# Ledger of designs, part 73: designed miniproteins, single chains, continued (3)

Each design is a single chain, and the fold is of that chain. pLDDT is the mean over its residues in the fold that is shown.

## One batch from the design tools (miniprotein)

Design m10515
Fold by ESMFold2-Fast:
Structure m10515 (fold): chain A 85 residues (1-85)
Amino acid sequence: MLERLEELRREAKERGLRLAYLAVDQSIEAARLAERGDFLGAEISLGLAYIWLGVSKLLGDEESYRLAEEAIRLAEEAIRRARAE
């Protein structure tokens, strides 16, 4: 999970997709916080990732929206797994 999130962050940086980078960075933080049992912190970081997803949609940045949506999905899955284990 974190490996794929790091790949998405690198892609966003290499392509100059600033909004995607911000959303992916928050998604990585959410996944890391969930892994260490900080579920409140994880939900806050996930909420921030959703803000950047929303901004990408409002600005018509379809590429950032696509990367942000994938990163958020991965972070949500990481949180679910951490809660289940």
Scores: mean pLDDT 89

Design m10516
Fold by ESMFold2-Fast:
Structure m10516 (fold): chain A 85 residues (1-85)
Amino acid sequence: MISPKGAAEAVKAVADRTAEAIGKYDPENAPEFKKRLDDLVAQAQKLADEAIKNPEKAEQITEELRRLGVELSKLYEEYKKLADA
C-alpha cells in the first residue's frame, strides 16, 4: 500500500522529469506546462497532508490522489507524443 506521502512524492518525481524534458525539447511551451505540473504537485501534497490529519477522510483522499496521478500520466503521455513527432 502506497502511503499518501509516497504518492505525493511519486507525483512530484514524474512532474519534475516531465518539466525537465519539456524545457529541453519544447522550451516555448515549458512555462505553461511547468505551471500545470506545479499545480498538480501542490494539490497532491495538500491531499497527503489532509489524509494524515483526518484519517476518516483517508479513503476519499486516496481516490482523489489516484485521480491526480491519472491526470499527470495523461499529461506526460500527451507530451511524449509531441516529443516523438
Scores: mean pLDDT 72

Design m10517
Fold by ESMFold2-Fast:
Structure m10517 (fold): chain A 67 residues (1-67)
Amino acid sequence: GLSQLTPEQLKAHLVELGRAKFPDKFSQETLEKAAGVALEMANGNRAQAPGLLLGLLKMERDNLDVI
């Protein structure tokens, strides 16, 4: 489960999840920044981090599609 991962492993897992859900849409740097923000927003509740990440990436995608 996510609770067994170290913070670095969880961040790596979130980056992989973002890449899998939005293939070739975001740079590695953008995925890492989004993962960091999602973890900060989760405020220690690791189970919420994947949902927060996907919400952030969806918002970023929608902003890019307007430009």
Scores: mean pLDDT 76

Design m10518
Fold by ESMFold2-Fast:
Structure m10518 (fold): chain A 57 residues (1-57)
Amino acid sequence: MKKEFLELAEKKLKEVAENMSREETELAVEGLIYAAGLAGEELKKEVEEIGKKILAE
């Protein structure tokens, strides 16, 4: 579940980055970090790292 969620999150954020504006991509990353934080600090950190990689591209 956790690994599958992170893989899906990275895939969806990449799709947003490729098809949407920078502002929409940043909002998607922020929203996913917030949602992950509600589930736990470890998941939040992993999503933050994925978001950093996506936004650095």
Scores: mean pLDDT 79

Design m10519
Fold by ESMFold2-Fast:
Structure m10519 (fold): chain A 97 residues (1-97)
Amino acid sequence: MEELKELGLSDEGAEKVLALQEEVAEREARLRERAAANPEDKEVQEEARNFLLEVQTQVAEIAIKYGNEEVKEDALEYLKKIEAIKKEIEEKKKKEE
């Protein structure tokens, strides 16, 4: 919490990020374990990547809502990068598969 407040999040924003991290921790651990056990399974690797992108998107949305001006700007740019990555992945799948 203290570290998140130093990053320019409000108390409510920091609490929301911690709650999200606790909620996703078990699922993230399971996906990381499956991805590590199956490094050549493209479907498992894609599932793990998509999950991480979704969690990062939610963290960015919290930062946009509860962050100071600098944090909001950084989170908006980060969200745009995540959306660009998702779009590139979708286009690659459509053209190559």
Scores: mean pLDDT 76

Design m10520
Fold by ESMFold2-Fast:
Structure m10520 (fold): chain A 89 residues (1-89)
Amino acid sequence: ADFKVLDPEKLSEKTRAFYEKQIERYEAILASDAPPIEKYMAARQLAQLLADLGRYEEAIEYVEIALTYAPKDEELRQVLELLRQLAAA
């Protein structure tokens, strides 16, 4: 439910492998003929997983996709700003 920014260096190799597998799963949902709510959830999960991996530019792209489904999501807009700051560092 709540979006969270983690230090990517603190992730174990097993956790990274699990995250990469989950990324493939959610990318498949976005590429499918799933309802908008499922694509919103998939984009939001992709943004979190990519941010956890330190892939901030890719995480930003998925936050922007999620915001096309929920433009008034204040939490997601705050996450976008934080990710932009992390990507610029």
Scores: mean pLDDT 81

Design m10521
Fold by ESMFold2-Fast:
Structure m10521 (fold): chain A 92 residues (1-92)
Amino acid sequence: KDKELEEFLRQVIERVRRGDLKGAFEIIEKAKKEGLLSEKMAKLLRDLAENAVKHNNVEGLEAMVEKGLNNDAVGFILSYGATREGKTPVLA
């Protein structure tokens, strides 16, 4: 479960890094179909990926994902709030 989720997140980040938003969305949908993500989490990751591409800040997305995985939902919620304000910063 966790190993598969990490692999999927790595793939999403790689697609975002290349500016391939469609590819990132395809990977997110695949993970949702496989039961690795809820509908809510899939939407959250799509929003984060889109914002990272729009602002050319894949490093911010990588840090948010890493922090979210280490701090469960709390890290993701806090990082998502910052991202929705038009940037992908990492809050310290």
Scores: mean pLDDT 63

Design m10522
Fold by ESMFold2-Fast:
Structure m10522 (fold): chain A 90 residues (1-90)
Amino acid sequence: MKIAAITGIRSPEEAVEAVRLAKEKGADELVIASTNPEAVQAAIEEAKKLGLKVIGVFDTEKEAIRFALSKGKVVDIDVVGNARVILVEK
């Protein structure tokens, strides 16, 4: 089971692309780091459409990454625009 932690998102559009990349990389669950409520909402809506379970929303990248790393080990890191998609496997 793979978790994607999505960080560095600047806009709702970038959030959507980051969620899509997480799905392409085989993520089952999503952790979102953003203080932008529109970007968070866009990520949650896209995750729901793609069948990704949102398991955490955090204000800081550090909290999101720490939470994901508590579940497993980093297996991949990819980027789309300014957003980073950090894949963790149990």
Scores: mean pLDDT 89

Design m10523
Fold by ESMFold2-Fast:
Structure m10523 (fold): chain A 67 residues (1-67)
Amino acid sequence: SLDDLVEVVKNFVKYNNIPGVGDELAERIAEKLKDKGYLAVNYLTRELLTSVPGIGKELADKILKAK
């Protein structure tokens, strides 16, 4: 479910100590992944991340470095 994917994204952020990603951004990232048919953080790209309102290139690169 989307809620399960939100928890996956939240745990990924928490495990990798990524600053600046709160619950709302984690939920939006999960929504974008699901919209693309992806169910794992392995499918995160800079293009997908920067399409999320509130995520710029700098934050996207921090997220991708943790992947």
Scores: mean pLDDT 79

Design m10524
Fold by ESMFold2-Fast:
Structure m10524 (fold): chain A 109 residues (1-109)
Amino acid sequence: SEETLKRVMLGEAKDTIENSKKRAEEARKLADEAEKQGYTEIAQVFKDLADAYEKMRKLAEELAKGIESGEYTDEEIRKLQKELSVAGRRADALEAEANTLLEQWKKEQ
């Protein structure tokens, strides 16, 4: 039903808010630590990763707001879902790059 779909979408949006917030905070911490040690390239990748998760959080918050308020059109909801999907793919690519650099950095500590 439409109500069931709305509840599922809202739950997924709320999970994305929580997970992306946590991952952005973790990435910022790693960026700060890398920068303090002079690893500028590693710091930049973690900054980009934090920004990507922050973008996901903001899009998921807007999506959750649109679903809960009922004020957004189906087209506006679909646009936010598409933008969130694109942001998620960017975050996944940056996370793969960041993990490779993190393993290299751990070997230098």
Scores: mean pLDDT 87

Design m10525
Fold by ESMFold2-Fast:
Structure m10525 (fold): chain A 98 residues (1-98)
Amino acid sequence: GKEIEEKVKKIEKELKEILEELKELIEKLKKGELEPSKEVILRVIAIELEVIGLDIEVRQLYEKGLISEEEYERLKKLIEEVKKAIKELFKLIDEKEK
């Protein structure tokens, strides 16, 4: 229904915004324009928790038959890209804190 379509669009928008923020943080850390501070680490942890919540919501929408397989696969691909960015970001933080 219309409510589910709006929810899917909201999830996709949130995931894209998260991915953009993570890519910006990765680039700044690689260039030395940003230090791996406690505040940066806490922000990344907060993002990771939000992504876990979105992953659960997407799975539940699919299991209830509320979204198509194509929509589910698209959202899961975006979630995987976000999870890869989070892993790269934590690896960079660890390398910089040596």
Scores: mean pLDDT 86

Design m10526
Fold by ESMFold2-Fast:
Structure m10526 (fold): chain A 89 residues (1-89)
Amino acid sequence: SLFIKSVSKSLPGIVKTVPKEQLGKAVESAALASRYVEKEAQTKSIDDAISSGKDYLIAQLKANGISDDVANQVADIVGQSNRDVLLAS
């Protein structure tokens, strides 16, 4: 599925960016955001689906105590993986 491929592709970047204590929450949030992007891409353009998915992911990461800077970096990593997988499909 798209979300499994996107999470697998983004995982090395997430591991390098996120503190180990928050890694589980970051990976869980990335998986949920990738599923959200998959659903949004059914009714929206790829660009709009990726943008809304990044906003959703940033909000979830911040709600879990991840800093703005780290949340934005993770959202960029996951968003790029989502885009690559959608374009390959």
Scores: mean pLDDT 85

Design m10527
Fold by ESMFold2-Fast:
Structure m10527 (fold): chain A 120 residues (1-120)
Amino acid sequence: SIKEKIIEKIEEETKKFIEKLKEEAAKASPADKELLEEVITQVEEVTEELKKEVELFDELRKKLKLSLEEYIEKLIKYIEKQKQLQLNAAEQLPEDIKEFVEKELEEMTEKLIKFLKELA
């Protein structure tokens, strides 16, 4: 139940981010479009890994009898780590694309962390 709500929220917020990236790609130059499509692929890959971690931490919570608070804290820490890795990768992008990706990544991460804190 809680796991399903977390996965649903991850999919919701990631879908919004990917849609915004697609809108930017549609109006971008051919070179910038290719870069934005690479960012979309990276976001999709990170989303799948995040969903796997949600599943893994839920199984660990059951096996180790962790509290809901401990489970949520582990997920928040993982999300913050993934955010830092994506921000570091964005440093290689052209300034306009970088600013867009950083802004949308920050918004998505803040919404996910807020949702997780409200579950605890």
Scores: mean pLDDT 87

Design m10528
Fold by ESMFold2-Fast:
Structure m10528 (fold): chain A 109 residues (1-109)
Amino acid sequence: SEEEELIKKIVDEVAEKHGLSDFVKNAVYEAALALLKNDPTKGASKLFLLLQIDPRVRDFVVDLALELAKAGYPELAVKLLNMVKLTPEQRARALAVPELAPYADLLRV
């Protein structure tokens, strides 16, 4: 769909800035699509494992969520941010995005 293509484009652009492998990029893309389709059992487990073993994946997911919110997917962004244990600084950065301000009470630290 046009929505899936736009999400893939944003994932590709953010991943380029973080220097992550295609394996990590594709795992995050699969997780984002699973969350978008409201299927928590598919794609999320691999991302959750990657978040435990590589701190760069956490920073990538935070940046990706902020760009998705700006692109018109704030609910998807909140779901991705809640898979990450946000630092207070990362939460403050997310709340500086106008599209995420209405979701402040849903953002977990």
Scores: mean pLDDT 81

Design m10529
Fold by ESMFold2-Fast:
Structure m10529 (fold): chain A 77 residues (1-77)
Amino acid sequence: MPPVQVVSFSTTLKTDGKTYKVSGTLRSQGGSSELRGQAVTKAVTKAIDNPDTTVTESVRGPDGGSATAVAKATVEE
């Protein structure tokens, strides 16, 4: 069984004149960098749509890999 990996991520996005700080964690087991990136992208997008809430997104790869990203976006004043 592939080992479980946990990494932290953070990004800053400017859209519609607002600055969003997004932080979260990615838990992955096998799969590709693309699979991990897909989970992070989905979580970040959902977090921006729902600021100040914690969101979770999971994806599975065709080779049996999985990635789960948890993210929260904060509007920077």
Scores: mean pLDDT 79

Design m10530
Fold by ESMFold2-Fast:
Structure m10530 (fold): chain A 95 residues (1-95)
Amino acid sequence: SAAREEELRRLSEEVLAITLPVAEELLNKDVKKERIEEAARRLSELLGLDKKRVEELLSSEKGVMELLREATRALLRRLEDEESLAELERQEAAR
């Protein structure tokens, strides 16, 4: 549980570090296209999401909220798979 909380915190911090600057620029109505493209590339690689979809979602405030929801789901799925693999390895090593 502690290891999962630490990994979730680390990955969540990376997602927020990418997303928050875009959200702030959207609120100020000064979003640069390059910022959206860079953020979409990084989030796509980190979360395994479609780059074009992420670019569309980063273009509006409502889209950013939807992206954070999808990002949370992607992170939880990834962490669940790692825990399952670790449990299987422990069982195989024991016998």
Scores: mean pLDDT 76

Design m10531
Fold by ESMFold2-Fast:
Structure m10531 (fold): chain A 59 residues (1-59)
Amino acid sequence: SAVEELYELVAEKLGEKVAEGVLAALRQGGSSARVAIHELGKVLGEEAKELAERALEEL
């Protein structure tokens, strides 16, 4: 699932605490989700941003 792939990617690159925070922001939705997706794209690139957008659709 995109949620699991996103968690694994973020946990590997930025740590598990950041991965948990990102998923919490996506579950919250709205501005929290938009900010998290934008920051992931800036830090980890477009692939991470696209994965986060797919994960948001699964939640």
Scores: mean pLDDT 87

Design m10532
Fold by ESMFold2-Fast:
Structure m10532 (fold): chain A 74 residues (1-74)
Amino acid sequence: MPTREEVLEGLAERLPEFSLEELRAGLAVGFLGDTILLMPRTPAMEAARERLEAAARELLPDHQVAVARPVSFA
C-alpha cells in the first residue's frame, strides 16, 4: 500500500499546477481498504477535484479512487 506522502508526490508530478506543499496543505488523503480517499480542504482543491481524481487513478490503476463531498450544516 502506498504511503500518503507517495500519493502526494505522485499527484504533484502529474499536476504541475500544484506544488507538493500546496497538496499537503489543501488535500487530505485517507485509505479505506483498497480505496484511496481524497479530501479537498480548499476552494482551489475542490475546483481541481476531477483532475485530482483522474491523476490518482493514473497513479494507482488497481485501486479505487473517491473524492469526499463537502460537509453541509443543517
Scores: mean pLDDT 77

Design m10533
Fold by ESMFold2-Fast:
Structure m10533 (fold): chain A 119 residues (1-119)
Amino acid sequence: SLEKFIEKVLEYARKLMKEAGVPEELIDKYIREMKAVIDAQPTDLLKAYTALSFLVELVVRIARRQGITDPAELRAAVDKVLEEFKKIAEEEGLSQKVIDSAITAVRRDVDAELARIAA
């Protein structure tokens, strides 16, 4: 279900923030803000895209705060998030077209941002 998909994505984001040492109060705030933005999206594709974009932005931010500056290492961290997102979306029965479209769009966003950082 779409609702269970959103719940599992938010739980994954919470896990990433806990492992990074983010204080619980800030985790709760970020999860509430993420949920509000996802819930506001009008289509399954836009909800999936928004959820994945938030996860990718989160993991890149965590990695960079840990001193990771190598674009290849940042890409590897992103690829792990994309793989976990795909598993969650498939388990919760999202359309393969929605999953593939969201991943393709986010990969393009990541490629553009990493090219900008490397310049």
Scores: mean pLDDT 87

Design m10534
Fold by ESMFold2-Fast:
Parts: structure tokens; sequence; C-alpha cells
Structure m10534 (fold): chain A 79 residues (1-79)
């Protein structure tokens, strides 16, 4: 289980997911991810997220699918 997300945790997570954060969006993404975890969704999507990380080419749409959210929910955080 993850504890409270910091901006630095969000930067590390973005690197792990292979996505580039927009300048100044680390705190917003940290807040989004904390709400996502608090909703109990991390375990629900764990297998899909592992499959996403294993993809040879990854899109923001693939990440949105793995997270079970519309792409418009996460698009504001990333380049």
Amino acid sequence: SLSSMTAQDAVTLAITLGVKLKPGKAEDFAAFWQRFLDAGRAEEVGTRLAMYIGLPERSLEDLAFALGVPVGTIAPFFE
C-alpha cells in the first residue's frame, strides 16, 4: 500500500509509467493518484497496469485504459 503521495513520488511514478509530466503538474498528478488510491482502485487495475508497463509502445490512451478512466482525466497532467 502507498502512503500519502508527494510531488516527488508523482515524478517517480511518471518515470516508471514512461510518461512526461507537464511543467508544474507534479502536485496535481500526486493529488489525482492519492484520490485514486483512496478510492481503492490500485489493486483493481494492478494487472492492467502491469500489462501497460510491458507494452513495447505506450500511449496516454493505453494508460487511461489501464487506470479505468477516460483519457481526458489524465491528459492535463502529461505532454
Scores: mean pLDDT 78

Design m10535
Fold by ESMFold2-Fast:
Structure m10535 (fold): chain A 103 residues (1-103)
Amino acid sequence: SAVVAQARALLAQLLATTDPAAIAALRDQIIALIRATTDPAALLAIYELALAAYDAATDPAVRRALAEIMLEAGRQLLKVSEDVPLAIGRVLRAIGLLLDEEL
């Protein structure tokens, strides 16, 4: 998927930066891409890429941005997916990660 490839490239840029302005801009670009996406398989792939990036990230600002990206992908999945329990599980996981970053 072209959209998954674009998300992967933006997530790689996000992992490589520590500049707060760049983190915010990349987060907003990825969220805009997610909001424009209606393919559940692409949304799930973006969510799993963001989760892998979250596990690899050491910068708290990057981890928070990734958790926010995962939450948006989960919310978009709720709108477009027929698998509502899967989408709910993805939203709840993202909320848990955001709460961990607020500690």
Scores: mean pLDDT 86

Design m10536
Fold by ESMFold2-Fast:
Formats: structure tokens, sequence, C-alpha cells
Structure m10536 (fold): chain A 87 residues (1-87)
């Protein structure tokens, strides 16, 4: 599984945890996404794909699970900073 595919699977799993009310597991999945983004050599194009996936998740959570949005926003901020460093 590519790092990008693994990140996508973790984000899908995080959404499932949010729907199940498993907020500790949701946060752990997001922390794992951030760890992979930091430790894996992702291309600028792959980082932009991660940003788009994270922004889609944030938009969904703002409508359905607004209490979880600060966690996604924190990770999204760090991913954006990493993407800017590679430009």
Amino acid sequence: MSPLEKIEQLLKQALLFAEEGRYDAFRAALERVLELVRTTELSPEELETVLKMMESLLAYLKQHHPELTPYVEAVLKEVRELAEEKK
C-alpha cells in the first residue's frame, strides 16, 4: 500500500470512528495521518491530494460532527505548512 493510500484509509477509518462516537480512536487516526505526512517523503502533488482529502473531511464534520473540527483543523494546518515548505 502506498503512503497516500494508507493516509486515505486512515481518514476513512477516522470518519467511521467519528460516526461510532469513538473520539479517542478518531484522534489517534488523525495523529497517525500527521505522523505519516511528517515521516514519509511525499511529493508536493501528493501533499496537495492529502490537503484536499482533509478539507473534504473538515467540510463533512462541520455539518455532522462539529465538535471534532478542531482536531482536523490542527492537522490540516500542519499539512499546509509542510506543503508550503516544499514549494
Scores: mean pLDDT 82

Design m10537
Fold by ESMFold2-Fast:
Structure m10537 (fold): chain A 65 residues (1-65)
Amino acid sequence: GETEKKIEEAVEKAEKIAKEHKDESTEKINELIYKEIGEILQSLDDDSAAEATAKIIEIIDEVKS
């Protein structure tokens, strides 16, 4: 549905930013991600926003490892 597409879009955009800015601090990567996808996250319900956020955290951890 639309909610799943929004989660996927947010996660894909976050992954792209994290990979492109891998050499930046985690703080800077988070800033860039929320600048790009903050509106998408705000449009989601609490459960869906939590799911998207958890996936984004996992991606940041993976690219920084």
Scores: mean pLDDT 84

Design m10538
Fold by ESMFold2-Fast:
Structure m10538 (fold): chain A 100 residues (1-100)
Amino acid sequence: DLEEYKKLVIELTEKAIEIIKEAIKKNPEKREELEKIIEELEKLKEEIKKAKTKEELLELMDRVIELIDRAIELMKDPELKLELEILRGLLRIVKGVIKL
């Protein structure tokens, strides 16, 4: 069901935002770049809520994954990087299921 997938993707996106906020606390030198990623992820959450098709959701998921990849490259804390990599993996699995 599209609505169940949307809720799951929103939850995973919210968890990614929380991890990035923790990364900012530990590594303030990347604050500006990471805050911009958080702003784009928050915007994508609102767009995901409005998605009417699986195709639209898949496109928005690709954009979320791209922003997570960018955050991982900017972060230095190995534990927070791993948590974000796990979330990215879960998003890729969900994307694969939606494509079936």
Scores: mean pLDDT 89

Design m10539
Fold by ESMFold2-Fast:
Structure m10539 (fold): chain A 67 residues (1-67)
Amino acid sequence: GVEEAYEAGRKAGFDEGSKGNPLEAINAGRKAGVEAGKRAGVSEDFARIAGTLGGYEGYKEAIEKKK
């Protein structure tokens, strides 16, 4: 469901966020969330929102890890 989209977005956002760019992390999260959400039967709009939120959370985690 939406949880799969969010978690996929968080992981992708963490990977891209390690480069220090929040917009790229959010974009990676959105793309990963849509792909995971489609497989979980979530609407594209909800998958995109969940992936975007996950991407931002992944970015924050990556920045905290670097400190």
Scores: mean pLDDT 81

Design m10540
Fold by ESMFold2-Fast:
Structure m10540 (fold): chain A 88 residues (1-88)
Amino acid sequence: GLELKRALEEAARLAERNATGPFSKEDQEQAVRKLEEAARLLKEFGDTETADRLEELARELRENPSAENARRVAEAAREEIKRLSTRG
């Protein structure tokens, strides 16, 4: 759905904004929430492998809001957006 794509797009934008430095606390909290929302929706669609990956990225980002973790989040979210766009 549209909700999944939106959550992923918001996570990607937050991560891209923070790719040159550590996340602000507000952006970190928002990005974590958007990743967790996307993971929940993916589990509802039966895509548990991608959901588990996004949950792990959310955990790593919560523990360490580094530019490296921002880049990983942006890459994962954009890959999933591309995959969803190909399906419909």
Scores: mean pLDDT 81

Design m10541
Fold by ESMFold2-Fast:
Structure m10541 (fold): chain A 60 residues (1-60)
Amino acid sequence: MDELAEKLAEASPLPASASDERIRAWMRQAVERFTDLPPEEQERVVERAVALVRERRAKL
C-alpha cells in the first residue's frame, strides 16, 4: 500500500503546488485504472498519496 501510494505521488503529472482536490481526482482515477483493489483500499491509497504530495509541497 505505502509503496503504491508513493509511486502514484511520483507519477502524478500535476505539480506539487496543485490543489488537493485536483491531486485527489488524479490519484483516484489512477488507482481505479491501474489497480484492482477494493473501494476501501483504493480510498486509503488515494489519501496516502495526497498526504505524500502535501508533505513535498510543505518543503517547497
Scores: mean pLDDT 72

Design m10542
Fold by ESMFold2-Fast:
Structure m10542 (fold): chain A 81 residues (1-81)
Amino acid sequence: MEVTPEQLEAIRKALEAAGLDPSRAELVAKYAVEYMKRKGKKEITEEDIRRLVAGLALYLDPNATEEQIKEAFERLEKAEE
């Protein structure tokens, strides 16, 4: 599944709005695609991105490593499902 430039920009803006590092947008997009795929979604909307990043911000350290971002997605998935 390919992340569009528009989806990547939406992730960057959502991260910035949540007080997270927007330079992590590509890394967040990688795990967001896998997360949405597991939830049976074939397409990611801007609203999905806003909700996902807002939920992720509850678990994500602003100085997060790739491994911490992956753990934050796992925590979000467990909390929602």
Scores: mean pLDDT 72

Design m10543
Fold by ESMFold2-Fast:
Structure m10543 (fold): chain A 129 residues (1-129)
Amino acid sequence: DLAREIGLRTIELLLDPSLTVEEVAERALKELGIEVDPSATSPIDALINEAVRELAKDPNATATSEVSDRARAAALVAAILESYRAGAIDEAEARELVETDVSVSTLLRGAIERLSLPEVLEVERSARS
């Protein structure tokens, strides 16, 4: 699972005190093969933009697992980094988010609105109803 692998690595990198949140985001972008101009867009915004771009593809097209996995991985990393930077999530909560099957749209909302893990899970439950 690409999202799980990149999510867990993101958490491990956040535990390194020599790395900034922005540097962790840049490493995730490189692993996802996303090229970004750092003068035009922040690394976290680049992750959000990638997930939004993949979701904007024709919904009647059968999404390949690769497209879905890329969107999910980008959204998950963005949600972890924004929540961690805001102090809304700790390491244990970030790991629980990686292991929970949260939709890409809910992860993007979490990243943009800086929701805590309980709030993300509540939004996901509401969206699935």
Scores: mean pLDDT 72

Design m10544
Fold by ESMFold2-Fast:
Structure m10544 (fold): chain A 88 residues (1-88)
Amino acid sequence: MKKKQEELNERVIEIAKELVETKDEKKAFEEAKEILEELLEERLKRNPDTPEEEVKRAREKIDKIAEEFAKDLEALKEALKEVEEEKK
């Protein structure tokens, strides 16, 4: 039991390590925002009659989601630093 949980933890640490080495919080925010803006653009192509106010609110939500993603990356960096300190 719980072998799957250990495997997931190991994989999360591996991913967190790679993210800490390769990505900045600012770049993570920009990448997340770009992906979400792309998804919004695709939705607008399917629904061209979408009100301008609804589009504006969708973009505001994109900013919030991207900000949360950037904060999650910062939390992952902090967690990885803790793990590295424990290995000493």
Scores: mean pLDDT 65

Design m10545
Fold by ESMFold2-Fast:
Structure m10545 (fold): chain A 94 residues (1-94)
Amino acid sequence: MKIEELKKKAEEALEEAERLAKELKEFLETGETPLSEEEKKKLKEQIDGALKKAKELYEEALKNPSVENLEKALEVIEKLIEDLKGTLEYLKSQ
């Protein structure tokens, strides 16, 4: 019961993180931002690395499903969502 609920929440959170990462990358390409081209490149690399890590943790939690592993994956994904939202809002406010 709790494991199936956590799997669903982690999947939905990962989809949201991927959506926000795409939106942020599109904003970096087309939006007005004070960032240099090198800073934009570095930020895109950081976004890609963070998404890769989140996906790897999610896949590992699916291979070894436990409340602990799924909660850990969900926590990392939710933090990524907050970081992506905060970065996008910050850049749009400048």
Scores: mean pLDDT 84

Design m10546
Fold by ESMFold2-Fast:
Structure m10546 (fold): chain A 83 residues (1-83)
Amino acid sequence: MSYVEELKKLEEEAKKLAEEYPEAKDIYNDGAQFLRSMAETAQTYVSLGDGTGAAMVAQMGKDAYDSAKKEAKEKLEEAKKKK
């Protein structure tokens, strides 16, 4: 699968999580928006023949999304603790 396809798949995942977990909706929606931006940037690098740039942008998108998922899970756990 291409870097662009991988990032678009993660964007769709983030959108579904935002719908499923409203307490963390803002984090997941921000993650989806960032992944979309990174997918557009990766497509530009691919179009320029810069596979290294495309790979770096894809990794940045994945790293940021992983951080967003951690923050979202922490917010969901705090919401559960407040009972």
Scores: mean pLDDT 81

Design m10547
Fold by ESMFold2-Fast:
Structure m10547 (fold): chain A 87 residues (1-87)
Amino acid sequence: SELDELIEEAIKTAKELGFSDEEIAQVPELVKALYEAGVPKEKILEFIRALSKTPAKISTFIEDIKYVKEKGGDVLKFVDKFIEQAK
């Protein structure tokens, strides 16, 4: 499936960026949360690259994404703002 292919690509990207095994284990849930919120594939990968530049845990961002979606917020806007701040 498209989601399964995206998860595999995201895991490969995270490994290449030096994420820990514990963080890599969280990548499937992160990707699924972003994909189900309508975030484009290319932005999901860009978001993972931005995460590699911060000390924050992937689990924290999964909680933030789920919260924004639950409240009817714009998850893509949240993602774009984070990417810009990580540059």
Scores: mean pLDDT 85

